# Designs tried in a protein design run: designed miniproteins, single chains, continued (3). Part 59

Each design is a single chain, and the fold is of that chain. pLDDT is the mean over its residues in the fold that is shown.

## One batch from the design tools (miniprotein)

Design m10026
Fold by ESMFold2-Fast:
Structure m10026 (fold): chain A 81 residues (1-81)
Amino acid sequence: GVDEARREARRVVDRYPDAARAAQAAIDALPTMGGGKFYIQAFQAAVDAARAQGLSHTDAVIVAGAVLTLRQIDLQDLALS
C-alpha cells in the first residue's frame, strides 16, 4: 500500500541522502512537461544526478525510484488536504 511504499522509499533516501538530494534538485531543474513524458525525463535526470554522486547505475536507479515515489505520495497528500 501507500504506507509501505513511503516507508521503503524513505529507507532508500536515508541510506543515500546526498544522492537523493542531488536527484531531487535535478528533477526540480526540469522544464514543465506533460504526464508520462515528465516521469521518464525526471527518472533519467534523477539517475544521472545519483550517478554523479558516485553511485552505481543499479543504486542510482533505486534512489531515483525512491525519490519519485516520495514526490508522488507527497503530491497526493497535498491534494487531499
Scores: mean pLDDT 78

Design m10027
Fold by ESMFold2-Fast:
Structure m10027 (fold): chain A 94 residues (1-94)
Amino acid sequence: MDEEIEELFKKIQETKDVKEQLRLGARIALLYVEKGDYEKAARGFRILSYAAEKLGTPEAKEAAQYFRKASEYALKGDREKAIENLEKAIQALE
């Protein structure tokens, strides 16, 4: 888990594609949810929401709303709904 998170952070630094950075960041946030680190997951989701809104496409704005919901559910400790909203955010970016 920790090694996977470190590798994903390296990939984010290597890519200049904002959509790819959002997908990699979403993967990291999912791993934090799976580890039960809901505070880091919620912080990650909030950062992803702001980054998606900055991208400015209709798809990215929809993804930003789902990242925001994922952050709220993570803060409540609702793992299932946090993951569900994260998956919807990723689908909106496709």
Scores: mean pLDDT 82

Design m10028
Fold by ESMFold2-Fast:
Structure m10028 (fold): chain A 89 residues (1-89)
Amino acid sequence: SMDEILERIEEAEEKVDELSEENKKLAQEHLLEAKVNLENKKYKEAADSLIKAAEIFEEDGLLEEAAKLREVAGELYRKVKDFEKAKEA
């Protein structure tokens, strides 16, 4: 559901303090872009922003949070029937 997607993004926002200072700023920007795109029903763009955030969490070794972001990105890609992007997420 949309509420579950937003909850997962908010959980990632709570974990950004575990990132390096530079990666924290970048992750916050991508998570904000995802939320704005979700509000505007731009689900593919929201999913793309979540993948970018996940990649930043992966760089700093926060693999569990990255996996959760990739999972919700996959759900958003499936919602717009972009099955190749959903498979890659």
Scores: mean pLDDT 86

Design m10029
Fold by ESMFold2-Fast:
Structure m10029 (fold): chain A 93 residues (1-93)
Amino acid sequence: SAEKLEKTRELLEETLELFGERAKELGMDEELVEELVRLIREGYTTSDPAKREEIQRRTEELLEKIKDKEKLEEAAKKAVEEVKPKADELAAE
């Protein structure tokens, strides 16, 4: 439904915000984290295949600059785990 799609988008945004916060708390570069969050947000909001491809390339380039891959993965896991109860409720709808 349209309501479930909207709730899914809201949950994705909450997860992305939490990911950014957890990454910064783990000591990752704030500017790199903020740019990564921006690229991910742009990626899921664009309907243009060419823009999506450009965002994908820019994201890959940024990820190559991130030396602390373990911190990146840990931040993502923490964000996902924190929103899991809401995600499970939404999946049950």
Scores: mean pLDDT 82

Design m10030
Fold by ESMFold2-Fast:
Structure m10030 (fold): chain A 70 residues (1-70)
Amino acid sequence: IEEKEKKALEFIDKAPENLVIHVAGFKDGELVDAFSTSNKEEAKKRVKELAEKGYDIGVAATEKGVLPQP
C-alpha cells in the first residue's frame, strides 16, 4: 500500500506543469473515490488520504478541459 502511495506521489511530482491531475481510489477493484485538481499539493494530499484508508491508487495527468459553449 505504501509502495503504491510512493509511486503516485512520484508521478505527481514529475507531471508537467499546467495539467490537471486525476487521483482515483479503488477498493476491491471498485472505484470509490475520484478527485481532479490542477494543484499538485492537493493531489498529493488526496493520495495520502486514500493510502491511509488502504485503497489502491491510480493517477493520471491531462490537459485542462474546455467548457462547451451554448
Scores: mean pLDDT 74

Design m10031
Fold by ESMFold2-Fast:
Structure m10031 (fold): chain A 80 residues (1-80)
Amino acid sequence: SKERLDKAVEELERKTRQAIEAINAGDFAKADAIIAEMDEFVKKEVSKLSPKDATLLLAVYLGLRGEIFVAERQALRAKA
């Protein structure tokens, strides 16, 4: 349902903020653990959604993974 999709997106956005905060603090191990939690969460939620909503959740998740990647690259450049 849309309500389930919206809640899943909110949870992924929350975890993404936590992962980026960990990266900014230099705690890459914590960020990796949060990313693993996001992967497992998406796998479980996708099976409970319609094909259209599952596709949208996956698209949102890929975008959020991109934001984490950018944050990691920026943190690494700041050390160089």
Scores: mean pLDDT 87

Design m10032
Fold by ESMFold2-Fast:
Order: sequence, then structure tokens, then C-alpha cells
Structure m10032 (fold): chain A 79 residues (1-79)
Amino acid sequence: SSLEEELRRLLEEMEELEREGVLAAAQGDTAKLQAIQARMEEIARRIRELLEELGIPIPEDASVGEVFARAEEYLRSRE
């Protein structure tokens, strides 16, 4: 579905941001780390919305990491 395709794209972007974050941290690029964190929070909000549309329960107080983990688990279960 288009929702699952968007979810996969967002998770791929999250993985790329994690790799960029490791590099930025190694270089001491605080400004880039802040930008990466802000983008990951935006992605987590969209993923939560997509999971709700897919009928997947997620706690209101779920952390960014928990939202990403739930989305990864859902997509893995669809294979």
C-alpha cells in the first residue's frame, strides 16, 4: 500500500540520518547533530500518523526510538 511505501521511505531516511549522526558526532558538528535530531522527531510524528492509519496501536507516550522500532517490526512482519 502507499502507506507502507511511505513508512519504508521514512525508515530508510531515519537509517541515513543515524549514519550521518555518527559522522557528525565524530567531527564535533553540533549544528548538524541538532538538525538531524529535529528531522528524526518530524519523521517519528509522521510514522505515528501512518501507524494509526494502518490500525497499529502505539502508546501516546512512546519515544522516538520506540516509534521507529514499532514501524520496523510492523514492516518486518509483512515479509
Scores: mean pLDDT 84

Design m10033
Fold by ESMFold2-Fast:
Structure m10033 (fold): chain A 63 residues (1-63)
Amino acid sequence: EEIKKNTLELLKSYGIDEETAQKYIDKYGAGPKLLEKLTGLSPGELARLIATNPEEVKKRILA
């Protein structure tokens, strides 16, 4: 429950609407691995991209 809420808030912080974010959580599950599944990036690549260029993370999720 807390993991789902935190994942939803994280996706919304990237400018993803609540309906789309909930759809992704329902399809792939909540938690840190969701962004890896949506972007196709490894944990290390994703962490670096979030720190240096969060707009690219959003772009990959919406592609």
Scores: mean pLDDT 74

Design m10034
Fold by ESMFold2-Fast:
Structure m10034 (fold): chain A 85 residues (1-85)
Amino acid sequence: LEEKVKAAERALEAAKRHSETEEGKLTELAVRGEYYRLLGELDPATRAEYEAKAEELFAEVEKLGGEKGLAGAEAAINTELARLE
């Protein structure tokens, strides 16, 4: 879980560098949503807050590019996760 949080954080930083494009912005939103979801899993005290934030971000991704944005985020996080271990 901690490695996944770190991977998502790194993926978010990478996505920010490409957020000038529509595709980059979509990926950034999706990665940010997953990052918040993972943060909620780490700390039960903040779980509800981060889950709510993640749901809002995922709803925006669905409006803008749906599965494409979510798939891009998953690929980006998995790439960073592979680099950590």
Scores: mean pLDDT 73

Design m10035
Fold by ESMFold2-Fast:
Structure m10035 (fold): chain A 73 residues (1-73)
Amino acid sequence: DVEKLAQEYSEEAVAHVRLMLAEGVPLEVIRRIAEGIIESYKIRLRKEGYSEEDIEEIARAVREAVEAVLAAA
C-alpha cells in the first residue's frame, strides 16, 4: 500500500527532522540530511520491488512532510 508507506516513511523522516531541530542543527544541514534519508528509502523500496513511479510518489510525500515541518519551525 503506497499511501501507507508514504505515511510511515514521512512519520519516520519527520521524527528525525524534529530531533535535529531540537538539537539546534541549521535548517540547511537538516535539508541535506533529509535528502539522504529519502535516498535511503528509495534504495529500500527498489529492493522490495516497488515501481519507480510509486517510489517517486512516496519520496515526494516524505519531502513535502519534511518541508512543512521546517516551514513551521
Scores: mean pLDDT 88

Design m10036
Fold by ESMFold2-Fast:
Structure m10036 (fold): chain A 101 residues (1-101)
Amino acid sequence: DLVGKLIQYSGLATRGKTLKERAYGLTNLGKVYLQMGNYDKAISYVQQSITLAKQAGDDKTLGDAYYVLSDIYRKMGDFQTSDHYRQLSIEYYRKAGLEPP
């Protein structure tokens, strides 16, 4: 249910109580727009998430955000930019003590 996810993550992105909650919402909002094929909006929301996640020191959300950017650029055929963001995603997941996808 993309509409339900859009409402949920838009609410979290705009009304989240912490930078971490807002960054998480923005990354997932970007993922929803990616699933809809709107790459410009997907990139915009994920970049906003990266800004907030860096301020919050949220390595897990940074891992998620860079993974979504990697997937966007891969679908756009920009494999070099995709690989760059995948490497950043792996580094941030490891910093968070998590296994990369």
Scores: mean pLDDT 88

Design m10037
Fold by ESMFold2-Fast:
Structure m10037 (fold): chain A 61 residues (1-61)
Amino acid sequence: SPTAEAEALAREAAASPDPHMRVWGLWALRELARSTKPLTQEQVEQLQAALAELRASLAAR
C-alpha cells in the first residue's frame, strides 16, 4: 500500500538519531494524519525524493 509505505518511511525518519531527520519524519506523519485519502504511488515517490534531498543537504553541510 502506498500509504503504508509512506507511513513506514515517515516513522523511520522520526526515529532517526539526526534531529533534522526527526523533524521531517514528524512533519510527514502529521501530513499523513491530516489526509483521510490514501496516497498514490506518485506521492510516495515524491516523499522518497524529498527524504533523499534532505539526506543530501545534511551530507553537504
Scores: mean pLDDT 76

Design m10038
Fold by ESMFold2-Fast:
Structure m10038 (fold): chain A 57 residues (1-57)
Amino acid sequence: DLEELAEELYEFAKENIEHDLSDEELREISRKVAQFILDYNVPMSLKKSLLKLALSK
């Protein structure tokens, strides 16, 4: 489920990744990363690495 994956990524980023984004921006990025993972069948083992990559730019 897109919403479940997006919330999981959002909570992980909030707890484990230093960022200067607003809560809304972090939720938007987490949702976009989740959508990319599902659309391209990215292995779930890479989901956190992909999120970190998205937030480092």
Scores: mean pLDDT 79

Design m10039
Fold by ESMFold2-Fast:
Structure m10039 (fold): chain A 80 residues (1-80)
Amino acid sequence: AEEVIKEIEEKRKESESKLPPEMAQGLSRSTDMAISLIKQGKLEEAAKLLRYSSKQFRELGADDAAKALEEMAKKVEEAA
């Protein structure tokens, strides 16, 4: 779980630097909630949250952020 959390935090920081502040805040909130779920052992719920957030970012036209969230979800699913 610890390694997955570190990978998610690294991907979040990389994506945040490329996003407008408002979208960066949304990405941070979604990622923080997912990390909280991972720490609770709720890996499946964390992955679903990240996939849901990815869909929302795609609808906003933030394709790069959506791809980052989808990759994070895959990492969580592989750790489950």
Scores: mean pLDDT 80

Design m10040
Fold by ESMFold2-Fast:
Structure m10040 (fold): chain A 102 residues (1-102)
Amino acid sequence: MAERRRLEELQGAFLVGVSAALTAGMREIPAEVYDILQRLVREGSEGVRAAARRLLAALRVADVSLEEFEEAMARGMRALGASDEEIEEALARFREALAALL
């Protein structure tokens, strides 16, 4: 139960980060982000699988750095009204999720 809840929270944080980058107009993503999205389509819960499929339909893998991706994520979050503190927390949670889900 606790391990499943933690995994779902990490998957959620990752998907929120990718969605924020998409909101900033990003359509090209790092290979690491693409690989995690593909795995979530296969292994995630029903809701996670549906979200990952929608993101993969809008995004393609390209030679984009994680730094450029994180900058797009921050821009997307600001566009949605997030504070600098909320953006820093979301970036930290995204990095934790990326490391755990790779």
Scores: mean pLDDT 84

Design m10041
Fold by ESMFold2-Fast:
Structure m10041 (fold): chain A 64 residues (1-64)
Amino acid sequence: MKFTITKIEEASPRLLGVVAEDENGNVYEAVVDKETGEVVAAFDSNGNPVSEEVKKAIEEALKK
């Protein structure tokens, strides 16, 4: 699964809000810890939590 990061915003002094799209145009919202680079929470466009595999794919996209 490929993700493209479309938006990065500071959500708080310690957290980034990130918007990512998959290869099919599905939109995901993620919260990333600034210190670790870990996706601490992520949700699909319906507000459902995503799997750990999806969180890791978003983390990998953030490294690019």
Scores: mean pLDDT 79

Design m10042
Fold by ESMFold2-Fast:
Structure m10042 (fold): chain A 66 residues (1-66)
Amino acid sequence: MRKKELEERKRRAVRLALERSPSLAETSDETVRRIAKETGLSVSTVREALRRAAAEGEARLAEIAA
């Protein structure tokens, strides 16, 4: 898989998770599996993408709150 294609699929996975869950941290295992199937990514890759996006979101919220 090319890096550009992988990053595009990861971005799509994050978007789908946000549409289906109130937060990335609350995304259920079932939803992760469905997103993996829809994006053609492995479940582990989807989970890593969601964890990274959640951490980045938390950091941004902390900066705004401070």
Scores: mean pLDDT 71

Design m10043
Fold by ESMFold2-Fast:
Structure m10043 (fold): chain A 71 residues (1-71)
Amino acid sequence: MAKHTVHFEEVAAPGVNTVLVTYKLEGLPDSIGTVTARVTPEGTVVTQSKVDEAAKKGSVEVHHLRGIPVP
């Protein structure tokens, strides 16, 4: 089981249907990265594969997506 929690914050919308989302690893104060999220008419969505990539990077748990609804 992963050790840290990932929190995602929506940032700029660089494309017609994608945005960059900043994530933070709880318990790792210098660990900030980005993932790509898909934009839909119902809101922004982080794809499961991008969530998995973030989780693998820092041995983290995904407990909360801040400002990004999952479909």
Scores: mean pLDDT 47

Design m10044
Fold by ESMFold2-Fast:
Structure m10044 (fold): chain A 70 residues (1-70)
Amino acid sequence: LSPEVKEQLEKAKEAIEKGDLEEAQKHLVLAHILASDSPEVQEQIKKAGRALGEGDYEKAIEQLEKALSL
């Protein structure tokens, strides 16, 4: 992962843990844009955003941790 993508994913995770869903979504969008050359990372970010939209915060964090491991 590029440092910029990693920073945005870590900030998204922190925002979810704080219950700031608007801030979390903002950081997920930025991470997705920054990861344009990494389809696997983008797919994990999309899965995290989908889980967040469904209110499944545990699943959203799990998908973000998977993206961070790439």
Scores: mean pLDDT 84

Design m10045
Fold by ESMFold2-Fast:
Structure m10045 (fold): chain A 70 residues (1-70)
Amino acid sequence: MAEDIYWYTKLAAARSSPEEIAEAKAELERLKDEMPPELVEAALKGLDEGEALRDKVSDEEVLKEYKELV
Protein backbone atom coordinates (compact mmCIF):
# COMPACT_ATOMS: atom_id res chain seq x y z
CA MET A 1 0.00 0.00 0.00
CA ALA A 2 1.26 3.50 -0.83
CA GLU A 3 0.95 4.59 2.81
CA ASP A 4 3.24 1.74 3.94
CA ILE A 5 5.82 2.56 1.26
CA TYR A 6 5.75 6.24 2.28
CA TRP A 7 6.28 5.38 5.96
CA TYR A 8 9.05 2.90 5.22
CA THR A 9 10.99 5.19 2.87
CA LYS A 10 10.60 8.18 5.22
CA LEU A 11 12.11 6.27 8.16
CA ALA A 12 14.85 4.76 6.00
CA ALA A 13 15.78 8.19 4.57
CA ALA A 14 15.93 9.75 8.06
CA ARG A 15 18.68 7.22 8.89
CA SER A 16 20.45 7.47 5.52
CA SER A 17 23.17 9.69 4.13
CA PRO A 18 22.30 12.16 1.35
CA GLU A 19 24.19 9.86 -1.06
CA GLU A 20 22.07 6.85 -0.07
CA ILE A 21 18.89 8.90 -0.52
CA ALA A 22 20.04 10.01 -4.00
CA GLU A 23 20.75 6.37 -4.94
CA ALA A 24 17.32 5.31 -3.66
CA LYS A 25 15.66 8.01 -5.79
CA ALA A 26 17.62 6.84 -8.85
CA GLU A 27 16.57 3.23 -8.18
CA LEU A 28 12.91 4.30 -7.91
CA GLU A 29 13.21 5.99 -11.32
CA ARG A 30 14.55 2.72 -12.77
CA LEU A 31 11.75 0.71 -11.11
CA LYS A 32 8.91 3.12 -11.99
CA ASP A 33 7.82 0.88 -14.89
CA GLU A 34 7.50 -2.11 -12.51
CA MET A 35 5.49 -0.21 -9.90
CA PRO A 36 2.18 1.66 -9.90
CA PRO A 37 2.82 5.44 -10.15
CA GLU A 38 1.13 5.87 -6.75
CA LEU A 39 3.80 3.76 -5.04
CA VAL A 40 6.63 5.61 -6.79
CA GLU A 41 5.18 8.97 -5.74
CA ALA A 42 4.67 7.77 -2.15
CA ALA A 43 8.26 6.50 -1.99
CA LEU A 44 9.69 9.75 -3.43
CA LYS A 45 7.63 11.81 -0.96
CA GLY A 46 8.88 9.61 1.89
CA LEU A 47 12.49 10.04 0.80
CA ASP A 48 12.11 13.83 0.52
CA GLU A 49 10.49 14.16 3.94
CA GLY A 50 12.97 11.73 5.50
CA GLU A 51 15.83 13.78 4.06
CA ALA A 52 14.31 16.89 5.67
CA LEU A 53 14.30 15.11 9.04
CA ARG A 54 17.94 14.10 8.46
CA ASP A 55 18.83 17.73 7.74
CA LYS A 56 17.03 18.89 10.91
CA VAL A 57 19.24 16.51 12.94
CA SER A 58 22.24 18.41 11.49
CA ASP A 59 21.43 21.74 13.17
CA GLU A 60 25.06 22.89 12.85
CA GLU A 61 24.88 22.60 9.06
CA VAL A 62 21.55 24.49 8.93
CA LEU A 63 23.00 27.22 11.16
CA LYS A 64 26.05 27.50 8.88
CA GLU A 65 23.85 28.06 5.81
CA TYR A 66 21.81 30.64 7.68
CA LYS A 67 24.99 32.51 8.68
CA GLU A 68 26.04 32.70 5.02
CA LEU A 69 22.73 34.41 4.18
CA VAL A 70 22.95 36.96 7.00
Scores: mean pLDDT 68

Design m10046
Fold by ESMFold2-Fast:
Structure m10046 (fold): chain A 106 residues (1-106)
Amino acid sequence: MASVEELLRLLEERFGPLSQPFDPSASETEQWRTLLGNISAKLREVATPGPTPTLSRETVEELVEILREAGIELPQEVVPDAQGLVPLDDVVGLIGAALARAAAES
């Protein structure tokens, strides 16, 4: 089973401290929602700004590896565009789906 605490530790190690407080007394579903919010905020900080913010393929590969280390698999493969960029909203959506699945399996 995926661990909220393990994923939080790995994310903070790779990207630095997350902006929203983590409440260990909250329900597991709420913990996953808070973590998704933190991930979304951190990815927006590292994204290339624009009308459609994008992440580099390397950043997405690092995120997929971190999620896998925490026992979380994305529901589908992330495919970069011709420039090697991935839309931020697509990545956040896939992570959100994966975290929702992990919460449901808890």
Scores: mean pLDDT 74

Design m10047
Fold by ESMFold2-Fast:
Structure m10047 (fold): chain A 56 residues (1-56)
Amino acid sequence: MEADKLIEEAKTKGFRNIVSKEEAELLLKAGYKSIADPRTVELARRALEGEKALEE
C-alpha cells in the first residue's frame, strides 16, 4: 500500500516534515489509526483540521 511507505518515513524522520493534506487523508483512510502509532495518525488529522479552518 502506498500509505505504508508514508508511515515508515514518518516514524523514521518525524511526521512533521511529511504531513500534507493528501497524505493525512491517505493515512486515515487506510486505517493506520489502529495499525500504526495513534500519535502519527493524530498529527495527520490535526493538520487536516487546521487547513479546514482556513477554508471556512
Scores: mean pLDDT 53

Design m10048
Fold by ESMFold2-Fast:
Structure m10048 (fold): chain A 89 residues (1-89)
Amino acid sequence: MSKEELLTLLDYLVSSGVLDDELAAILRRYLEEGRLLDLEYVSDPEEGSSLLLTFRSEADAREAVEELSKIPGWEARLVGPRTVEVRRL
């Protein structure tokens, strides 16, 4: 997806109540900086709902995990070298 499409998706997820404004603001900053390359919202009835985030580098992914883990009610985990999974607690 393009950066503009990913920003539109973030706005949609906030308006739909899937994401809060604080978490979306952090992701928007990474997108605007070119550090977040892709965002996928996965809704699975068996596994639950999650966000999969693909970052430009391993360092960007690790920094994002630390920032996102500070937001109450959310969990961020590194699931690949540049991939972070975010879910609601």
Scores: mean pLDDT 81

Design m10049
Fold by ESMFold2-Fast:
Structure m10049 (fold): chain A 63 residues (1-63)
Amino acid sequence: MEERNRRARELRERTQKGVEEAKKAYDYSPEEGKAIQARLAGEVTPSAKERADKLIAELEKKK
């Protein structure tokens, strides 16, 4: 289990790097950055995708 957690963390760290670079290019708000990060995490697992979609829907509601 710990080995799988380590691989998941490495993949998440790589994904976060892409999000940070995107924030610099587009000047995203912190809320939008979190939604994008959750969306990218959803590309890894189906359960994470469902949670990311829910977070994005909540952000769009508040807009």
Scores: mean pLDDT 61

Design m10050
Fold by ESMFold2-Fast:
Structure m10050 (fold): chain A 70 residues (1-70)
Amino acid sequence: SDLEELRALLEELLGLYERGVARGSFSAEEVARGRALVARIAELLANSKDPEAALALLREFEGRLLELGA
């Protein structure tokens, strides 16, 4: 996978997440879970290792944001 495309997707999803946090749309637990997931994805992308794992976590993050109405 193109790592630049995966980084762009992370930035887009992070923007949705941050807007949801700013609106107060998420519980404290949901905010903490989202931050942990973003940190893990960012670590995988920074190390340029296992792009398939990064994509899987990005899809999980997107699904959670959609479920929360972000």
Scores: mean pLDDT 81

Design m10051
Fold by ESMFold2-Fast:
Structure m10051 (fold): chain A 74 residues (1-74)
Amino acid sequence: MEEAKKKIKEIVEELFKIGKERKKNSDEEAEKLMAELIELIDKNYPDKEEQQKLREEITKYAEELEEKYKKEKE
């Protein structure tokens, strides 16, 4: 399931970038990416315990992206 996790992280990174750039039409793109993310999680991590662990990893990854972005903007 490393392939699925890699894709999930890529989607999270794209969503983060969209949120920071606030580009025109970003809402539609973000919604589509969120749907893909949810579908990937449901298909590859059907177990609630695994989903919870993945959610924690995603949250940590998003926090790392936020810190990196903040540092680069300084």
Scores: mean pLDDT 74

Design m10052
Fold by ESMFold2-Fast:
Structure m10052 (fold): chain A 62 residues (1-62)
Amino acid sequence: TPEERVQELVKQFDERERARDLTGMDRILTELIDLAAETGDPAFLDLVIELTRRRVALLDSL
């Protein structure tokens, strides 16, 4: 389901964030954006915004 796909992508994002892998995080964000666009679910858009903020925070820490 889209929800199961989102859970897997969030897990991968957390792993990339721990690895400080901005490129990996960007790839996962692109997949989440595509999924949000396909489903039209505002909860998926809110998640993309949250994870984008986490990516910006990581970049600022480097």
Scores: mean pLDDT 82

Design m10053
Fold by ESMFold2-Fast:
Structure m10053 (fold): chain A 84 residues (1-84)
Amino acid sequence: MFPKGAHLWTVGEFLARLPEERRREIEEALRRALPDATDEDSLLGVLAALDARRDTPEAREALELIKEATGVESLEELLQKLYS
């Protein structure tokens, strides 16, 4: 599913792999959950920040959209695929 080195992607590199509609939905959710995050930030760093803030509805929405767009059932499954 993910190419070698996907765990080193920026947010922008990850989003560029998704359909345009999914990309826009996730970008909007990320802007609400992590307003200081940019496309140049580490994908793993952003995922960790969202998980740390999962008590907020904005962070939960962003994580659910990312899980749905990638076809995974959990953040743990996504991390396994990124490192594979």
Scores: mean pLDDT 79

Design m10054
Fold by ESMFold2-Fast:
Structure m10054 (fold): chain A 82 residues (1-82)
Amino acid sequence: MEKIEEAFKEHERLKKELDYVIENGTVEEAKKALDEYFEKASKIINELIKEATPEDMEKVNELIERFAKDFIDAEKKLKEKS
């Protein structure tokens, strides 16, 4: 399904953007980036779930785990800056 492939590519792009802000931004910019990342991830996942077949759900769950891991890792890095 093309939408799932696009969602994985979007995940890679969003992670790079988040990592860049966490590394180079201020604490305030990093907090905003983390909130925006969570919102964008939630929208992507919700849209995929609405159209997903049972077979698609394995890939959707993998993407959910990737977003969750990235969020947790970014939150830890942000706490280290604070």
Scores: mean pLDDT 82

Design m10055
Fold by ESMFold2-Fast:
Structure m10055 (fold): chain A 97 residues (1-97)
Amino acid sequence: MLSDEEIEALFAEQRAAGDALVAETGSEEAALDLEAGEAVAEIGMILRKKQTPEIKEIAKKASELLKQLSQTDDPEERRKLVEEILELKKEAERIAK
């Protein structure tokens, strides 16, 4: 099991890296990476408030998708990964309601 500190540190680090990339390049692709990183960080915050098995699985999957996004330069795959991360955020919010 991941601690709240480990989850927050992982997502905050990924988001900070995205923020730095957007500031440096100013590209639409970098902005998409930032949006995905912010969504993963918000899933981590939801997990901190409600630690259900479902939310834990969503947080782990979102983190893995964000790693895949950082490893691919294929525009179609990147779009699909961002959409999946955003759907996971919505699902976590729905479960946390």
Scores: mean pLDDT 71

Design m10056
Fold by ESMFold2-Fast:
Structure m10056 (fold): chain A 94 residues (1-94)
Amino acid sequence: MDELLEEIRAHMLAAAKALEAGDTEAAIAHLERAIEAARRLAEEAPEYREELEAIAELLEEARAAIRAGDLRSAAVHLTSAALLLVGLETELEL
């Protein structure tokens, strides 16, 4: 698996666990790292740029929702980003 793709997945999983624990600061920090990794991978793999930017946008929305205290919307956006990532991983035969 690509190192950046693994970073995106790991930080998204960590953000989800932090949200379940009520640790919003840790969740935001992990979302910021996942967004950064997704944008870096979009530069490295321009053929998947649209999918990676869509993932980054959903993670940005999740982060904004956490800051607004809307943890339900944050979970929905994070889940949507995870589904897009799984789709991308399947296309990459990973």
Scores: mean pLDDT 84

Design m10057
Fold by ESMFold2-Fast:
Structure m10057 (fold): chain A 75 residues (1-75)
Amino acid sequence: MDEEERQGVLDFMEQYAARGVAAANGLSPERGRQFRARADRLLQQARQSSVEEASRLGQEIAAEAMRLEAELRAA
């Protein structure tokens, strides 16, 4: 099974996790800590999951990060 595909999903998740943490920290330190904990749990779950499940979790974290970025832009 393609290690490149798995690594691509994990890299995608790490990029959106970093973006989400940055946006959440811009809103408050509490929001930053909450999103970091959430992102770490999703990333850990993705590492233990199928590529299909990891991709689903990646889309979930990306959607959450984009919502946080939108909140920051509205603040």
Scores: mean pLDDT 84

Design m10058
Fold by ESMFold2-Fast:
Structure m10058 (fold): chain A 93 residues (1-93)
Amino acid sequence: MYILLTEDASPLARELARILSRTLGVEVFVGDPETVRELAQRLRSEVGAEEVDVYGPGEADALRLADLGLDLARREGNERTAREIEELVRRAR
């Protein structure tokens, strides 16, 4: 799975992406919105749309990434990562 962040993504989204990359082996890319859009189109054609998610600025995108991260952590049985994500989101709100 690929997680693509725009450079203006929130600090919460950036920290969530770091946790997912470190603990679940998710591939993370950060770039300007145009580069991220072009990369997302290429990756979706190669690995399928469900394997590529894009997150931009704002709380809504950070919370979408948190929801994805919790789902992935729970599917992998990684309760430590799920707890880390829940605590990070709780402190950011």
Scores: mean pLDDT 85

Design m10059
Fold by ESMFold2-Fast:
Structure m10059 (fold): chain A 96 residues (1-96)
Amino acid sequence: MELIVTEEVFPNESGNPVAQRIVRNKENGEVVETTFLAVIRLPDGRYAVYHWTGLPLAHKTLPPAVAVFDTRAEAEAHVAALLRELGLDDLAAAVA
């Protein structure tokens, strides 16, 4: 079985960064693993970082926030640090 890995950073509906890594089976396109890190602006003006990994979630809700920051720049720096901890240095550079 050959795997295809796609890594991308894109803005969410509010313009905040989402870093995504998807592993697919090349033969049938089946998603076998995902890593997702997102910055979401909260109603109080703070920025929450969300992180989940593994097989695609059956849940329709985000996991609990792993960290909350007063500024978008601090949240982006935290996402970049988590991506580097995971060995995803190129993806981390695209966020910050």
Scores: mean pLDDT 74

Design m10060
Fold by ESMFold2-Fast:
Structure m10060 (fold): chain A 99 residues (1-99)
Amino acid sequence: MREALERAIEELERLLEEAKKAKSKEESIKVLEEALRVLMEALRQTEDLSAQLKLIGAILILIGALFEAERAKKDEEARKIAIEALEEAIELLREILAE
């Protein structure tokens, strides 16, 4: 399958491990921001319309998670938001590769 998508999945899996170790809300937000950069670069390199739409979906999940994490009152809440958003984004990218 496409190298750009495989690389994006590998980077998101690394960021998921970082999110699991995040001790502060700021660290969780930083992981989400880095995940957005990964997905935006994958979108830029992807020419298939169906894959582009799923990548946009994953980007929107991460944007929503960023707003939710910024509003979180506890570090643990922000960490859970980041973990869940990354897991959903990874699943969407894996679905593209399964097509």
Scores: mean pLDDT 84

